# Designed miniproteins, single chains, continued (5), part 21

Each design is a single chain, and the fold is of that chain. pLDDT is the mean over its residues in the fold that is shown.

## One batch from the design tools (miniprotein)

Design m16698
Fold by ESMFold2-Fast:
Structure m16698 (fold): chain A 91 residues (1-91)
Amino acid sequence: SLGEEMAQKLSEAARELAELIKSKPNRSEDEKELAELLEEIAEAAEAQDLEKLRELAKRLKELAKKTSDEFISNTALQVAGQIEAYIKAFS
């Protein structure tokens, strides 16, 4: 189904981003938090847990507001937007 295909793509994208962050030798606390959130997003997307995805999108937006790293902020907001688009399509 379209929902399963979109969930799989979201899960795969989140895992790939988490791996890219984890490949860096000197990760900041914000980078570690982003990687952990991305791993939780991958699991929630595979489970099609819309409530958990909504919570994780909120946590990404909170990370984006508190971080001084523009790359982390922009990435967190982009992923939150993707989650919200997915939820809107299937809620």
Scores: mean pLDDT 85

Design m16699
Fold by ESMFold2-Fast:
Structure m16699 (fold): chain A 67 residues (1-67)
Amino acid sequence: SNTVTVSERTIEEAAEKLSDLFGVKINAQDLKDAGGSGSVKVEGGTLDFSREKVGDNILMTGTFHPD
């Protein structure tokens, strides 16, 4: 499955973790600009994501769709 969920303190940390797990470069600003959910173009594919605040953490689920 190309779907991963991460729990991090910031959107920047979540973007970094998802970038490492998918092997792509995800721009945290693109995630912020999209809001609570959206689709962002990355090199080699598209990332569909949703995020919510759970306590002091951001729970972010990403699904990567390779080109």
Scores: mean pLDDT 85

Design m16700
Fold by ESMFold2-Fast:
Structure m16700 (fold): chain A 100 residues (1-100)
Amino acid sequence: SELEKLVDEILKLVKDYIEGKITYEEFLQGVIKLAQEIVKVSKDPEVISEAQILIEMAQRLLDIYKANGYIPVKDLVNFFIRLIGFITQVELALKREKKE
C-alpha cells in the first residue's frame, strides 16, 4: 500500500530527528510533504482532515521558528501529540482497507 510506505517514511523522519540526523526545519518540511502526499492518495475523509490540520500546525511552527529562532515547548509537544494521532488514524484506515 502507498499509504503504508508514506507512514514508514514519516516514522523514519521522526527517528532521524530524534537521533539528531536532521534539523527541526527539515523535520517540519518533511512532515508537511509526506502529509500532503497522504492527502493525494487517501480516500478516507478523517485521514484527509487530520492531515490538513497537521500540515497547518507544521506550517505555523515553521513560521514561528523562522521568526523567533525557537519553538515554545508546549507547541512542540502539542505537534507531536497531533502527529501520533494522525499516524494512528492512517493505520486504522489501512486496517479497514485490508478487511475489504
Scores: mean pLDDT 82

Design m16701
Fold by ESMFold2-Fast:
Structure m16701 (fold): chain A 81 residues (1-81)
Amino acid sequence: MEEEIERGYEALKERYKTEHGVSDEDFEKILEVNREIAEQLRAIGDLIDELITARKNGDEEKVKEYEEQIKKTNEEFVKRM
């Protein structure tokens, strides 16, 4: 829910300011990273749905293709952390 997401960001901002003295500029950079994380999670979700469909259809070639795409997406995501 939108309100829960907003409260989550406010709590994270408060924690970072209180515990680490994070500036508003640095907090905006953290939000940018979180937006990228959300985008990656959506992309992985789509690939998982396609993988499940391919498995149900017995399409071994597509299963391997989607498993490789998920692996590459995860590796690219980890490289950015």
Scores: mean pLDDT 70

Design m16702
Fold by ESMFold2-Fast:
Structure m16702 (fold): chain A 67 residues (1-67)
Amino acid sequence: SMEDLVKEINELLAEISRLARQLPPEKAREIVDELTEITKMLKNAKSVEDIEKALQKAREALERARA
């Protein structure tokens, strides 16, 4: 459901934010900018497809934060 997708995205954003605090300042800034873009995507989402795109971006940001 849309609600389940939004919940998954919010859980990913929380984990990425936690990881960003442990990163060098330059990399942390890049990750925070990605979080801001994902948040804008969610705020402007008009369809399930828009939310799924935000979920994909969140997963990619998490992988970058872990690398």
Scores: mean pLDDT 85

Design m16703
Fold by ESMFold2-Fast:
Structure m16703 (fold): chain A 95 residues (1-95)
Amino acid sequence: MALETLERAAEKIEEWLKDESVSAEELVESMSEEEIVALAMLYEVEKNRLKGLDEEEVEELFEKVKKLPEEKRRELAKELIERLRERKKEAEALK
């Protein structure tokens, strides 16, 4: 369950990053709760530089994120989108 949610979010990240005309806030407002939870999980993984999560660790992270207030999950999702957009811009600047 949690792994599938993360995989689907990862596939959609490329599409979300391509449309820079949509703000991170507007993008998150258009997302389903499942997508917001998945992005919040990815933010925690990225921020804490977690090494190779196994299936049980992903499930624990999923439960932890679901226990966060809805507002906090949305904030983490927005932060991830903004951070990924910044990283993409940096990668293009290095070319």
Scores: mean pLDDT 72

Design m16704
Fold by ESMFold2-Fast:
Structure m16704 (fold): chain A 77 residues (1-77)
Amino acid sequence: NEKKYNKAVELLENEKYEEAFNILKPYYNEEFYDLSIEELKSLLKSNDINVRGLAVFFLARYYYLQGEPDKAKEIAQ
């Protein structure tokens, strides 16, 4: 859903990570937990907006939990 993805990106840009995660939560699957950070970064270049949304979610969450919110925000753009 492109509208939900766009809203999640806007929330990530405004550092509202919990709200963005809640929007994206129905779209992530457990297979993304097995992907490396470099593989997730490559998926940001996907032409599939759902794949990019999942990659954004997992990368932003990773950086946020590592104490790097500025990097999480950069991924959202």
Scores: mean pLDDT 65

Design m16705
Fold by ESMFold2-Fast:
Structure m16705 (fold): chain A 83 residues (1-83)
Amino acid sequence: ATEEEIRELIEKGYSVVIIGRENQKEGLASIEPGAIAFIDESLYTEENKELALKRGAARVLPYEGTVEKSEFFPGEGVAPEAP
């Protein structure tokens, strides 16, 4: 899947989870029922696909390119806004 496909899914109201090397454990754990999971090709294994589906993902798709470069990757260092 491409970045444009991810954008379209989010615009349609789907919950999207992007999983790369930097967030593999946290990304898999954050999958909610009905979410669409995009997994980096290097991590796109049968084991990771099965784990995502078991967590309730509606669909599991490979991500083309570097997932950490995506606008939709849960970026390291988004500080919560100070109250």
Scores: mean pLDDT 69

Design m16706
Fold by ESMFold2-Fast:
Structure m16706 (fold): chain A 67 residues (1-67)
Amino acid sequence: MEEAAELASQELKDSLIIEEEGDYIVVRDFTGMGKVVLKKGETPEDWEIVYEENATDEMIEKAKEKA
């Protein structure tokens, strides 16, 4: 069911390690194998993903939520 899938996705998002480095948002998974780096622009719509490694949709969405 979609509701159960949303709860699982939220738990995955809550387990992610998030660091803000100036204009960059870094999201890592708890295993250290997954990583996303998002660069913030002057507006939330000007963001870009400058690096991703074994990234899940949850990691990318979490990075956007922090931009």
Scores: mean pLDDT 70

Design m16707
Fold by ESMFold2-Fast:
Structure m16707 (fold): chain A 71 residues (1-71)
Amino acid sequence: EKREKAYLEIVKAANDAIEKVDRGEMTVEEAAKYLEERVTKIMVDAGLYDEETAREIAKRVAEAVKQTVEM
């Protein structure tokens, strides 16, 4: 199912970004920006949302990850 595949890709992207921050390969700000772009692309490519809606959702995902790594 296209939705399930897209959400698995989003989870993988979030985990990858958190791991890179933990290893010192990315700053929290760089990880948030990376996730916003990556999640937007995943959602648009999967046909789940238009670019504007996908970017709003991606911003929320990036903020959630930022909160997690800043704890």
Scores: mean pLDDT 79

Design m16708
Fold by ESMFold2-Fast:
Structure m16708 (fold): chain A 61 residues (1-61)
Amino acid sequence: MKEEEKAKEEARELAEEAIKQTPAAAGVMLNDYYKKKKAEGELGEIGSLTMAKVIAEAHNA
């Protein structure tokens, strides 16, 4: 599915932005993204992977 490739790229960009933020700010950003994807019905295919990636990268930053 094309969405897999897009999700991977989006996750990388989101993680890079999260690294520039404090862990608290990264958490807010992650929650906003999660909420948006859930509302769009895309969470099951994209959100879980992207959310886990952002959390992991933000925690490592």
Scores: mean pLDDT 63

Design m16709
Fold by ESMFold2-Fast:
Structure m16709 (fold): chain A 72 residues (1-72)
Amino acid sequence: TEEVRELVAEALRKAAEASKDPKAKEYLLKAADYAERGDTKKAQYYIYLASKNPDAKAALEKAMAEMKAKAA
């Protein structure tokens, strides 16, 4: 649904803000934009690129865990 796309995009933007690496931030923001548009494959690709950075990966895990906890 549109609501799910917005929640995922919001979590990705929070992860971007928590990340210190400029390139990882850029990838997470691109992933959020693609997720919001419903382009799941491109969103996953940019998430994968960001997750190669350990700091960005930790920020992603935290943001996704918080989103899942609120959705439960």
Scores: mean pLDDT 81

Design m16710
Fold by ESMFold2-Fast:
Structure m16710 (fold): chain A 83 residues (1-83)
Amino acid sequence: MPFDEDEIREKALELGKQGEELRKILDSLNVTPEIRNVMKEIADTAIKAGEAAKKGAEPEELKELIERVLELQRRGYELVASL
């Protein structure tokens, strides 16, 4: 298979844990509101991916959530680079 379904689920679960950790530290971060908003979207989307994986969502749905997290991370890097 071009993708291991178990690897996709494991990645989504890992992202969920990372998102929860990021969410906890967001209030303590001294960042601009624009950067904070992107980080919040990353955390919330990552948590959603983890919850979807726990509920037995289809691999395609998990891939879409993972891809969205990666896109938001790229946006965050571009925003930081513009400072």
Scores: mean pLDDT 79

Design m16711
Fold by ESMFold2-Fast:
Structure m16711 (fold): chain A 97 residues (1-97)
Amino acid sequence: MEEEIEELRKKAEELRKRAEELRKRAGELAKEASPEANQAAVEALSSKDSEAVMAKAAERLSPEDAAKAREIYKLMEEALKLAEEAVELEKKAKELE
């Protein structure tokens, strides 16, 4: 049904816009954070145990940098989840065509 396909595509586009806003916010925080804090956030995103990675990074980072690394990680993780949901909705819309 065209209405269902259009609704799925609209939801996917909304999720992509939200993911982009989260990525922009993470990028602004990354400019304020140390290179080490940025590296910790990226490593946590690539890890199956993100909390362990962040806890270990917090031992070597200042409290301010550790807080920024956690925030960057959260924003990027949420953006990735929203992007994955958008891809699933687009696939579902294409299957209904």
Scores: mean pLDDT 82

Design m16712
Fold by ESMFold2-Fast:
Structure m16712 (fold): chain A 62 residues (1-62)
Amino acid sequence: MAEEIVAEVRALPDDEAVLRAYALSRGLSEAEFERALAEERTQPRPDLRGAIAERVAVRESA
């Protein structure tokens, strides 16, 4: 399941609006999405798609 979500997110355009729409459609709130992006942007090598994929996978596995 997590690997499938990661593959799906990596297939999306590199567009923050598309990534936001995907995250919201999978049950993330706008606040959770913004926090995930803000946290990932503090990393030395930001992977915004990977961060959102992980958040979605965790939500669906809970």
Scores: mean pLDDT 72

Design m16713
Fold by ESMFold2-Fast:
Structure m16713 (fold): chain A 62 residues (1-62)
Amino acid sequence: MPSHDVLLEQGDKALSQGDVEKARELYEKSRQIRDLSDQAGDAFLAGDVDRGLALYRRAQEL
């Protein structure tokens, strides 16, 4: 399960190798993981554990 940080590192590496398409793919995936993780955190803080867990699971599957 890659974290958004790992995907950003892989994207930066692909970009340094001139693989713009690969870098773009990895950056988009990283942004989706971060957005879902932020929404999960907000749900947990609001006391909505079920929603938080669902969003967190979605982030882990990307």
Scores: mean pLDDT 78

Design m16714
Fold by ESMFold2-Fast:
Structure m16714 (fold): chain A 65 residues (1-65)
Amino acid sequence: SNAMKQKKITELQKKIDSLKAEIERLEREGVLAAIQGDHDTLAELRAKISELQNEIKKLEEEIKK
């Protein structure tokens, strides 16, 4: 039913919003690491952000189905 589909979309959107908030936190940590010259931490944070961005893309694709 359309109502059940909308509930699923709402739950997927909540997960996407949570992941976006996590990315924003990691981006702020990355700015600090860059200022401090901590290139190893910056690289690790960038890798984690890329993983979370890929997870968001998968969830967005699920919403489109």
Scores: mean pLDDT 87

Design m16715
Fold by ESMFold2-Fast:
Structure m16715 (fold): chain A 73 residues (1-73)
Amino acid sequence: SELERLRARARELALREAGLTAELLLYWEKAKTSKDPKEKEEYEKKAEELQEEVDRLAAEEAALIAEIRALQA
């Protein structure tokens, strides 16, 4: 069913988002603890790129949750 398809997709996005969030936190920690200004900038840039991807997935998940709610109403 459409509802089952959307729920499965939402679960997939949530798992992917969790994985990328873990990587994001790791790079932010590396940026925070690095004493080399160049390495710090590289880690911050990687964290920023990961944050953009997490935000994109979160927006897609939110849209799917809205569709699921509409179908259940």
Scores: mean pLDDT 87

Design m16716
Fold by ESMFold2-Fast:
Structure m16716 (fold): chain A 61 residues (1-61)
Amino acid sequence: SLPEVVAEPGKRSRLVTRPLTADTRVLEGEGYDPATGLRVKIRYAVENGRLVRVEIEAEEV
């Protein structure tokens, strides 16, 4: 199953981060949301081929 994700629209937002285990693969990505004008940085944690955690940070550009 997918983890729950919470972010505030229209302004800088950051999810609470938690420590990752050594057996968890972490992937990072960056995108732009034209609807809000925010740059979004996303960190994914994957374990056994499943998405277990998502961290999102959004900022104005």
Scores: mean pLDDT 57

Design m16717
Fold by ESMFold2-Fast:
Structure m16717 (fold): chain A 75 residues (1-75)
Amino acid sequence: GLTAAERAAARAQIEAYVQAEAQAQGLSLDAGTLQQLVDYAFSVWEAADLPNSMLPLVAGEALKEYAAHGELVTN
């Protein structure tokens, strides 16, 4: 299992990648949407036991899913 420090580092990297990719695509994300994207990408990455080298990929896929469907979490 991941340590608390490793989990925090992975989430921070996902957040940075999501923000960079959203900016590159001209997407405006509110703080809640950004947090949902980070939570989603992190859950996929952790559940699949992916290496840290895959963090940009899961971040990009979460943003792509959001852009295609407009939402990752239903109200």
Scores: mean pLDDT 79

Design m16718
Fold by ESMFold2-Fast:
Structure m16718 (fold): chain A 107 residues (1-107)
Amino acid sequence: SDIEALLAKLSEEARKLARELVDNLFSLPKEQRYDALVETVSILLDVDKEKARERLLLELGIPEELLSGFLATDSPLVRRTLEAIFAVLLSKEKDKEKIEKALEATK
């Protein structure tokens, strides 16, 4: 489905938090972005970093090396896709401390 249509179905709070996570992520030094992304997904899903990497591969269909490159170039497609993924995850998350930890992982 269209990424924009998917985002429109989610709560405004979840969409706002997802945009903040992605904006924080892309404000990091290029070499830190992939590791921060993996840590953020690990926190939001309550899984270890290996499972977080597996989930990113499944959701994006992009190998780690290519995803790291797209994050380094601030790809608009990757940015919008990550915003959609985070908005879906955050729409189901009720633990505010967990959300705060995810935001800190992107700083």
Scores: mean pLDDT 79

Design m16719
Fold by ESMFold2-Fast:
Structure m16719 (fold): chain A 107 residues (1-107)
Amino acid sequence: MKEIEERRKKALELATEARKVFEGAYQLARDVGASPEVIELLKKAIEAVDKAIEALQNGDFEKARQYLKEAIEYAKKAREVAEKEGHTGIANAFDYAIKLLEEAIEL
């Protein structure tokens, strides 16, 4: 009851922070000329986080967890490509966002 509401609030905070990190990474990726693959994966990660936030707001924890997992997978792929391309700042941003999302799915 109270514990469910507290977990939902914490998950929303973590997902919202991760979304901000992805938006910053998206701007950085555009500024440094990252590959279209990194940009596309980043857009998919942001879309998945937005769907997770909507599901959390609606109390649909099962859908929220599914979308958070999708966001993590897109972010991991984008991180790997960014690292291979030498975009260390983008890769570090993904590492942070992934940690936030992994923490959110544990709640």
Scores: mean pLDDT 85

Design m16720
Fold by ESMFold2-Fast:
Structure m16720 (fold): chain A 77 residues (1-77)
Amino acid sequence: MEELERLAEEAGRDYSMYMAARMVKENPEEGLKKMLELNKGKLKKDVEEAGKNPEEAAKRYGERLRENQARMAALAE
């Protein structure tokens, strides 16, 4: 029960970060600002890395999202 809720929260955050990283590719200034807001300054290194290579950042967050979705599916069975 609690684990499923935690994984859903993680997946929601990773999805938001994935979308923000994609925004960095299209509009770096606004995308980075959105990533900082979502993390409240906690993932500073990830935001800096996304600024350097937004395509790699989007891929990384997309993979994490898929991983969390798979874990949630396993727990929901």
Scores: mean pLDDT 65

Design m16721
Fold by ESMFold2-Fast:
Structure m16721 (fold): chain A 85 residues (1-85)
Amino acid sequence: MEEEKEVEELIDKAVEELRRQNPDLTDEQLEKIRELMLKHIKENREATKKALALMEQDADSPEAQKLYKEIAQKQKELEKKIKEI
């Protein structure tokens, strides 16, 4: 519950900051960006939880490296989708 609240607050602040930096963004564009961020965080949450568990066991493991690459790939996909808005 607390994790979800923190994530929502982080997204809200990020969207508000984007609006301040890009006043030409419409409410529709901001809503799409918010949805993309929320989707990314939800998808990345599973990968992040797995990475965190592996870090506690062995941070240098090949499995942890694979998860980091997967997270980085998802990050690039998010950036591309945001630019298309």
Scores: mean pLDDT 70

Design m16722
Fold by ESMFold2-Fast:
Structure m16722 (fold): chain A 68 residues (1-68)
Amino acid sequence: MTPEEAARDAEASLEAIRELLEEAKTADERRAAQLYAAAGILRAGVEFLATFLDPETAERVRERLEEL
């Protein structure tokens, strides 16, 4: 995986996490649990992708992940 590919995938995953967490706010308990589980899997993926990025870009990605 190239750093450029990792950066694009991390951006897509961060957006997906944001959308899942936003939907979870108005979802029923069962749906919210599924959305939080999916977001957790994507968070782990973003942390893995960050290992392929330069330190500055990785720090920005992690900061965005913390805001979600």
Scores: mean pLDDT 84

Design m16723
Fold by ESMFold2-Fast:
Structure m16723 (fold): chain A 106 residues (1-106)
Amino acid sequence: MEKTLEEIRKIVDETIARVEELLKQGASLDELRAVLRETAQRIAKILTDAGLSDEQLEKALQAISRAVQEMLAALEDPSLTPEEVVARMREIADKLIEEIKKILEE
């Protein structure tokens, strides 16, 4: 399971870096939403392919769904600077990785 968690962490880090670059370029909210959806699908596939129980998979997919909604809320908040959006997404991502780790250690 360590390798599965490492793959998820790498994808999350790459996604946050891509979102940061896109925000600096003035990318549309639709493009940012597409990046987050693509990342969620990639992580869901890794978890599905990892041979988890149905209960573990359901919990992990729910955690991913919550993280995506929180990240979208940050992206849609017009009061946040790009730097503040990225910082909030990193906090949400760190929480998601810790939740997935706990599920995998069941």
Scores: mean pLDDT 84

Design m16724
Fold by ESMFold2-Fast:
Structure m16724 (fold): chain A 63 residues (1-63)
Amino acid sequence: MIEELTERLLEVRDSAAAIRGVLHEAGYEVDDATAVELARLAREHADDPEALRRRLGEVLGRL
């Protein structure tokens, strides 16, 4: 689940709205600010999916 979700976020990393949509389809309700931060993290870690996966797990664990 988390690995596939990380890959999907990397695919749509240029759009916070698309990231929010992907998370919603996966069962996570996040606010716009969180989606913007996740888009930024995905762009910063585009070549390091493991780092993004770790950060995503931390963010989702706080919901």
Scores: mean pLDDT 79

Design m16725
Fold by ESMFold2-Fast:
Structure m16725 (fold): chain A 67 residues (1-67)
Amino acid sequence: DEAEALVGKFKNPEAKAAAQAAVDAARAGDIEAAERHLVLAVILSPEDQPIVEQLARLLRERFGLPA
């Protein structure tokens, strides 16, 4: 799974947990929670921002997150 692969690339464990929560929320149809978890991942680990951006793009394509 491409989303699981991206979550696995996170360097910061707390940001990785937030990214996993974003994926889980998106799969459950909770788009607002998914967005909040992605924002939290960036706040917790600015170094992982490029991975967060890739994950956000994937979640927009698959689950209808806003641009």
Scores: mean pLDDT 82

Design m16726
Fold by ESMFold2-Fast:
Structure m16726 (fold): chain A 68 residues (1-68)
Amino acid sequence: SEEWKRKVADLAVALMILFGLSPREADRVYERILEENPKTPEEVAEILTKELGIDYETALRLAERVFG
């Protein structure tokens, strides 16, 4: 949905601000989340830990924003 894509885009922007990701890196994470089509915050957190190497607790807090 358009709302889901907007929330994922907002997450990508937050990753640029919080972790200093380049626009290219943020776009890669955005595309990966859309491709995987996660249904839970835990699934988004797993994508973030795999793609960025950040700790799971931080990833889960960020992922919860996409569904909240």
Scores: mean pLDDT 85

Design m16727
Fold by ESMFold2-Fast:
Structure m16727 (fold): chain A 68 residues (1-68)
Amino acid sequence: MEGLIERLVRHFERELREAKAAGLDVEAVFERAKAMYTELLRSRGASDEQIEELLRRLEEVYAKILAE
């Protein structure tokens, strides 16, 4: 599970940076990622704590990229 969360967070960071560079709706990318990755993790048997960890890490990436 940890390896999956790490890969999803890295994928999200790349997608969000590309969206920002292209002038796309970064908030829409963030909301879509939260919904899709939460569903994926639940389908893989993730605990509520693991889902909260994913969401926290996505929020950190979002805040960091918006501040750039």
Scores: mean pLDDT 86

Design m16728
Fold by ESMFold2-Fast:
Structure m16728 (fold): chain A 84 residues (1-84)
Amino acid sequence: SEDVEKIIEIAAEKLQERLGLSPETARLVARSIVNLAQAITGTTDVGALKRAIEAMTRNLTLTPEQQAILDAVLEALDEVEKEK
């Protein structure tokens, strides 16, 4: 969906700024996380995707780098959700 592509673009920009990833790598990482959330939920609803990612990661012990990746995607989801 258009919302999903916007989430990927915003998350990829944050990953480039925070972790120094190339545009291509940042987009692939963001897309992979969003695609996994879509596969689990069966939906493209931004709020549902955000809740699914939060639920899946709630009990995980993440490295600072992994947390930064997750934060970038969750922030992108939050930004797109607020536009609705």
Scores: mean pLDDT 84

Design m16729
Fold by ESMFold2-Fast:
Structure m16729 (fold): chain A 68 residues (1-68)
Amino acid sequence: SEDEVVLRMAEQILALAREKGVSEATLARFEAGELSPAELRRLSELTGISAATLRRIAAELARVKAKL
């Protein structure tokens, strides 16, 4: 399902960010959709994933979590 794809993509982003040394506090705020544009740019630089993709996945993850 689309929701399962979003959860898998979020898991992959979190795993990659952890490998790059991003803090659990920052990752929790990413999952909550609370990162500023500057923080999303920093996460993009560390992970190689575009800030636009990170913003989209965070928004979609919030939608999926609202159903659970």
Scores: mean pLDDT 83

Design m16730
Fold by ESMFold2-Fast:
Structure m16730 (fold): chain A 63 residues (1-63)
Amino acid sequence: MLEKKKEEVEKEFEEKKKEIGKKMAEANTGDPESASKTNAELEKELREKSREKQEEIKRLDEE
């Protein structure tokens, strides 16, 4: 049971990671200054989601 929940968490993170990657690629087709700002925000969002994934996995491991 626990392993299946971990797989779902990782799959969800992978899908979000792909979406963020697409947004970064789209931002890079525009103005360089705007792209830089958008990429910084998207990288921050990716890091936050990565941390949330780690916390959820850890929570599942403790229970």
Scores: mean pLDDT 77

Design m16731
Fold by ESMFold2-Fast:
Structure m16731 (fold): chain A 63 residues (1-63)
Amino acid sequence: DLALALTVAGLLLPFARDMIEKKKMKPEEVRKVVEKIALDYGLSEETAKLAADIAVNTALKKV
């Protein structure tokens, strides 16, 4: 569900950005953390992966 992935990506974007910029985590590590959080919210694997990719890619564009 693209709409759900976009919504969750927006909610998790501040966390993804802080993990990349302040905690200096690798983008791949941040993607895995965001994916796990999305799964914990009850998203499917496909939607969770999409949300993580959107959040991390958006965070990287502002660095």
Scores: mean pLDDT 78

Design m16732
Fold by ESMFold2-Fast:
Parts: sequence; C-alpha cells; structure tokens
Structure m16732 (fold): chain A 80 residues (1-80)
Amino acid sequence: DPAALIGRRFTVTGVEEAGGATLVTVDAPIGPVGTRVTLEFAGKRYDGTVVESSAAGSVVAVPRIEGLKVGDELTLTGVR
C-alpha cells in the first residue's frame, strides 16, 4: 500500500532527463506502475508518476527538479 509509505524518505539512486521529464530512480519500491505521487525536495513539492517498479526500487517521472542529484533524499508526501 503506497499510502503507508507517506512520510518516508527515499534515497535517489539515478537521475535521467528524458523527453522533457526527469526520471528519478529511488532505492525502494513506492508502488505499482501508474501510481501518482507527490514528492518533496528542498521544501518544494512535485507531482509525479511511477513508470517502473521492482523489489529493488521505483522510477518516478516528474517535472524537472532543480539541483536534484544521486544521493539526495526525497520525502513521499502524497499518493493518488
């Protein structure tokens, strides 16, 4: 249940620019493909969608998050 992960911090393990979006890989699964999420970084909130998920982690497509790098932490603040 992705809603049970609200408030959890995820470590960024990958950042890739693709087709006007940023693909952010995190160190743990958030939820199934198609899950809509709100992530917080540096006091700003970003809406994204899970595009890949496995036991090792998830890939979330988000608008550009300025200054985000591998090793940064994102907080999950919402799930839809």
Scores: mean pLDDT 82

Design m16733
Fold by ESMFold2-Fast:
Structure m16733 (fold): chain A 57 residues (1-57)
Amino acid sequence: RRYEFLGEVTASGRRVELYADLDDPEFVEAARRGERVLARYLDAAGERRELEVPVPA
């Protein structure tokens, strides 16, 4: 699966990477509108987590 890197944010003291899923054309178009984003982060155990998060407003 291919992802486009959109940027980094800090949430609750954690560094979070934001991505769009390039294998989902509807996701890509919604991400370009600022409506959808995938967040990747390391949890407290050091494991990679991936979560689709609501975009503000």
Scores: mean pLDDT 69

Design m16734
Fold by ESMFold2-Fast:
Structure m16734 (fold): chain A 96 residues (1-96)
Amino acid sequence: DEELKKSLEESIKAARKEIEKAKAAGDKEKLLLIADRLKEGAELTKIPDMKAEFLVLAGEAYKAVGKTEEAKELYKEAIKVAKNEEIKAKAEELLK
């Protein structure tokens, strides 16, 4: 479990950097690809807080391309599945 959590945390950090780069470049196609991969990662993980982190990042990527309603649904799911209060609070803030 610890090795899996570490691997997922590294994936989350890498995804944040790629989203930042794609936003700076105005690369909407790249942002959508990142969002889709993060959604797939969320569906494949059995760790609730890691699923929530993937959903939050996917939502941020969708929001960056103007897919605001899709982003809101991902934030709502993240709030529902997260066990960590900090992750919940972040998703709730993004939903506002």
Scores: mean pLDDT 84

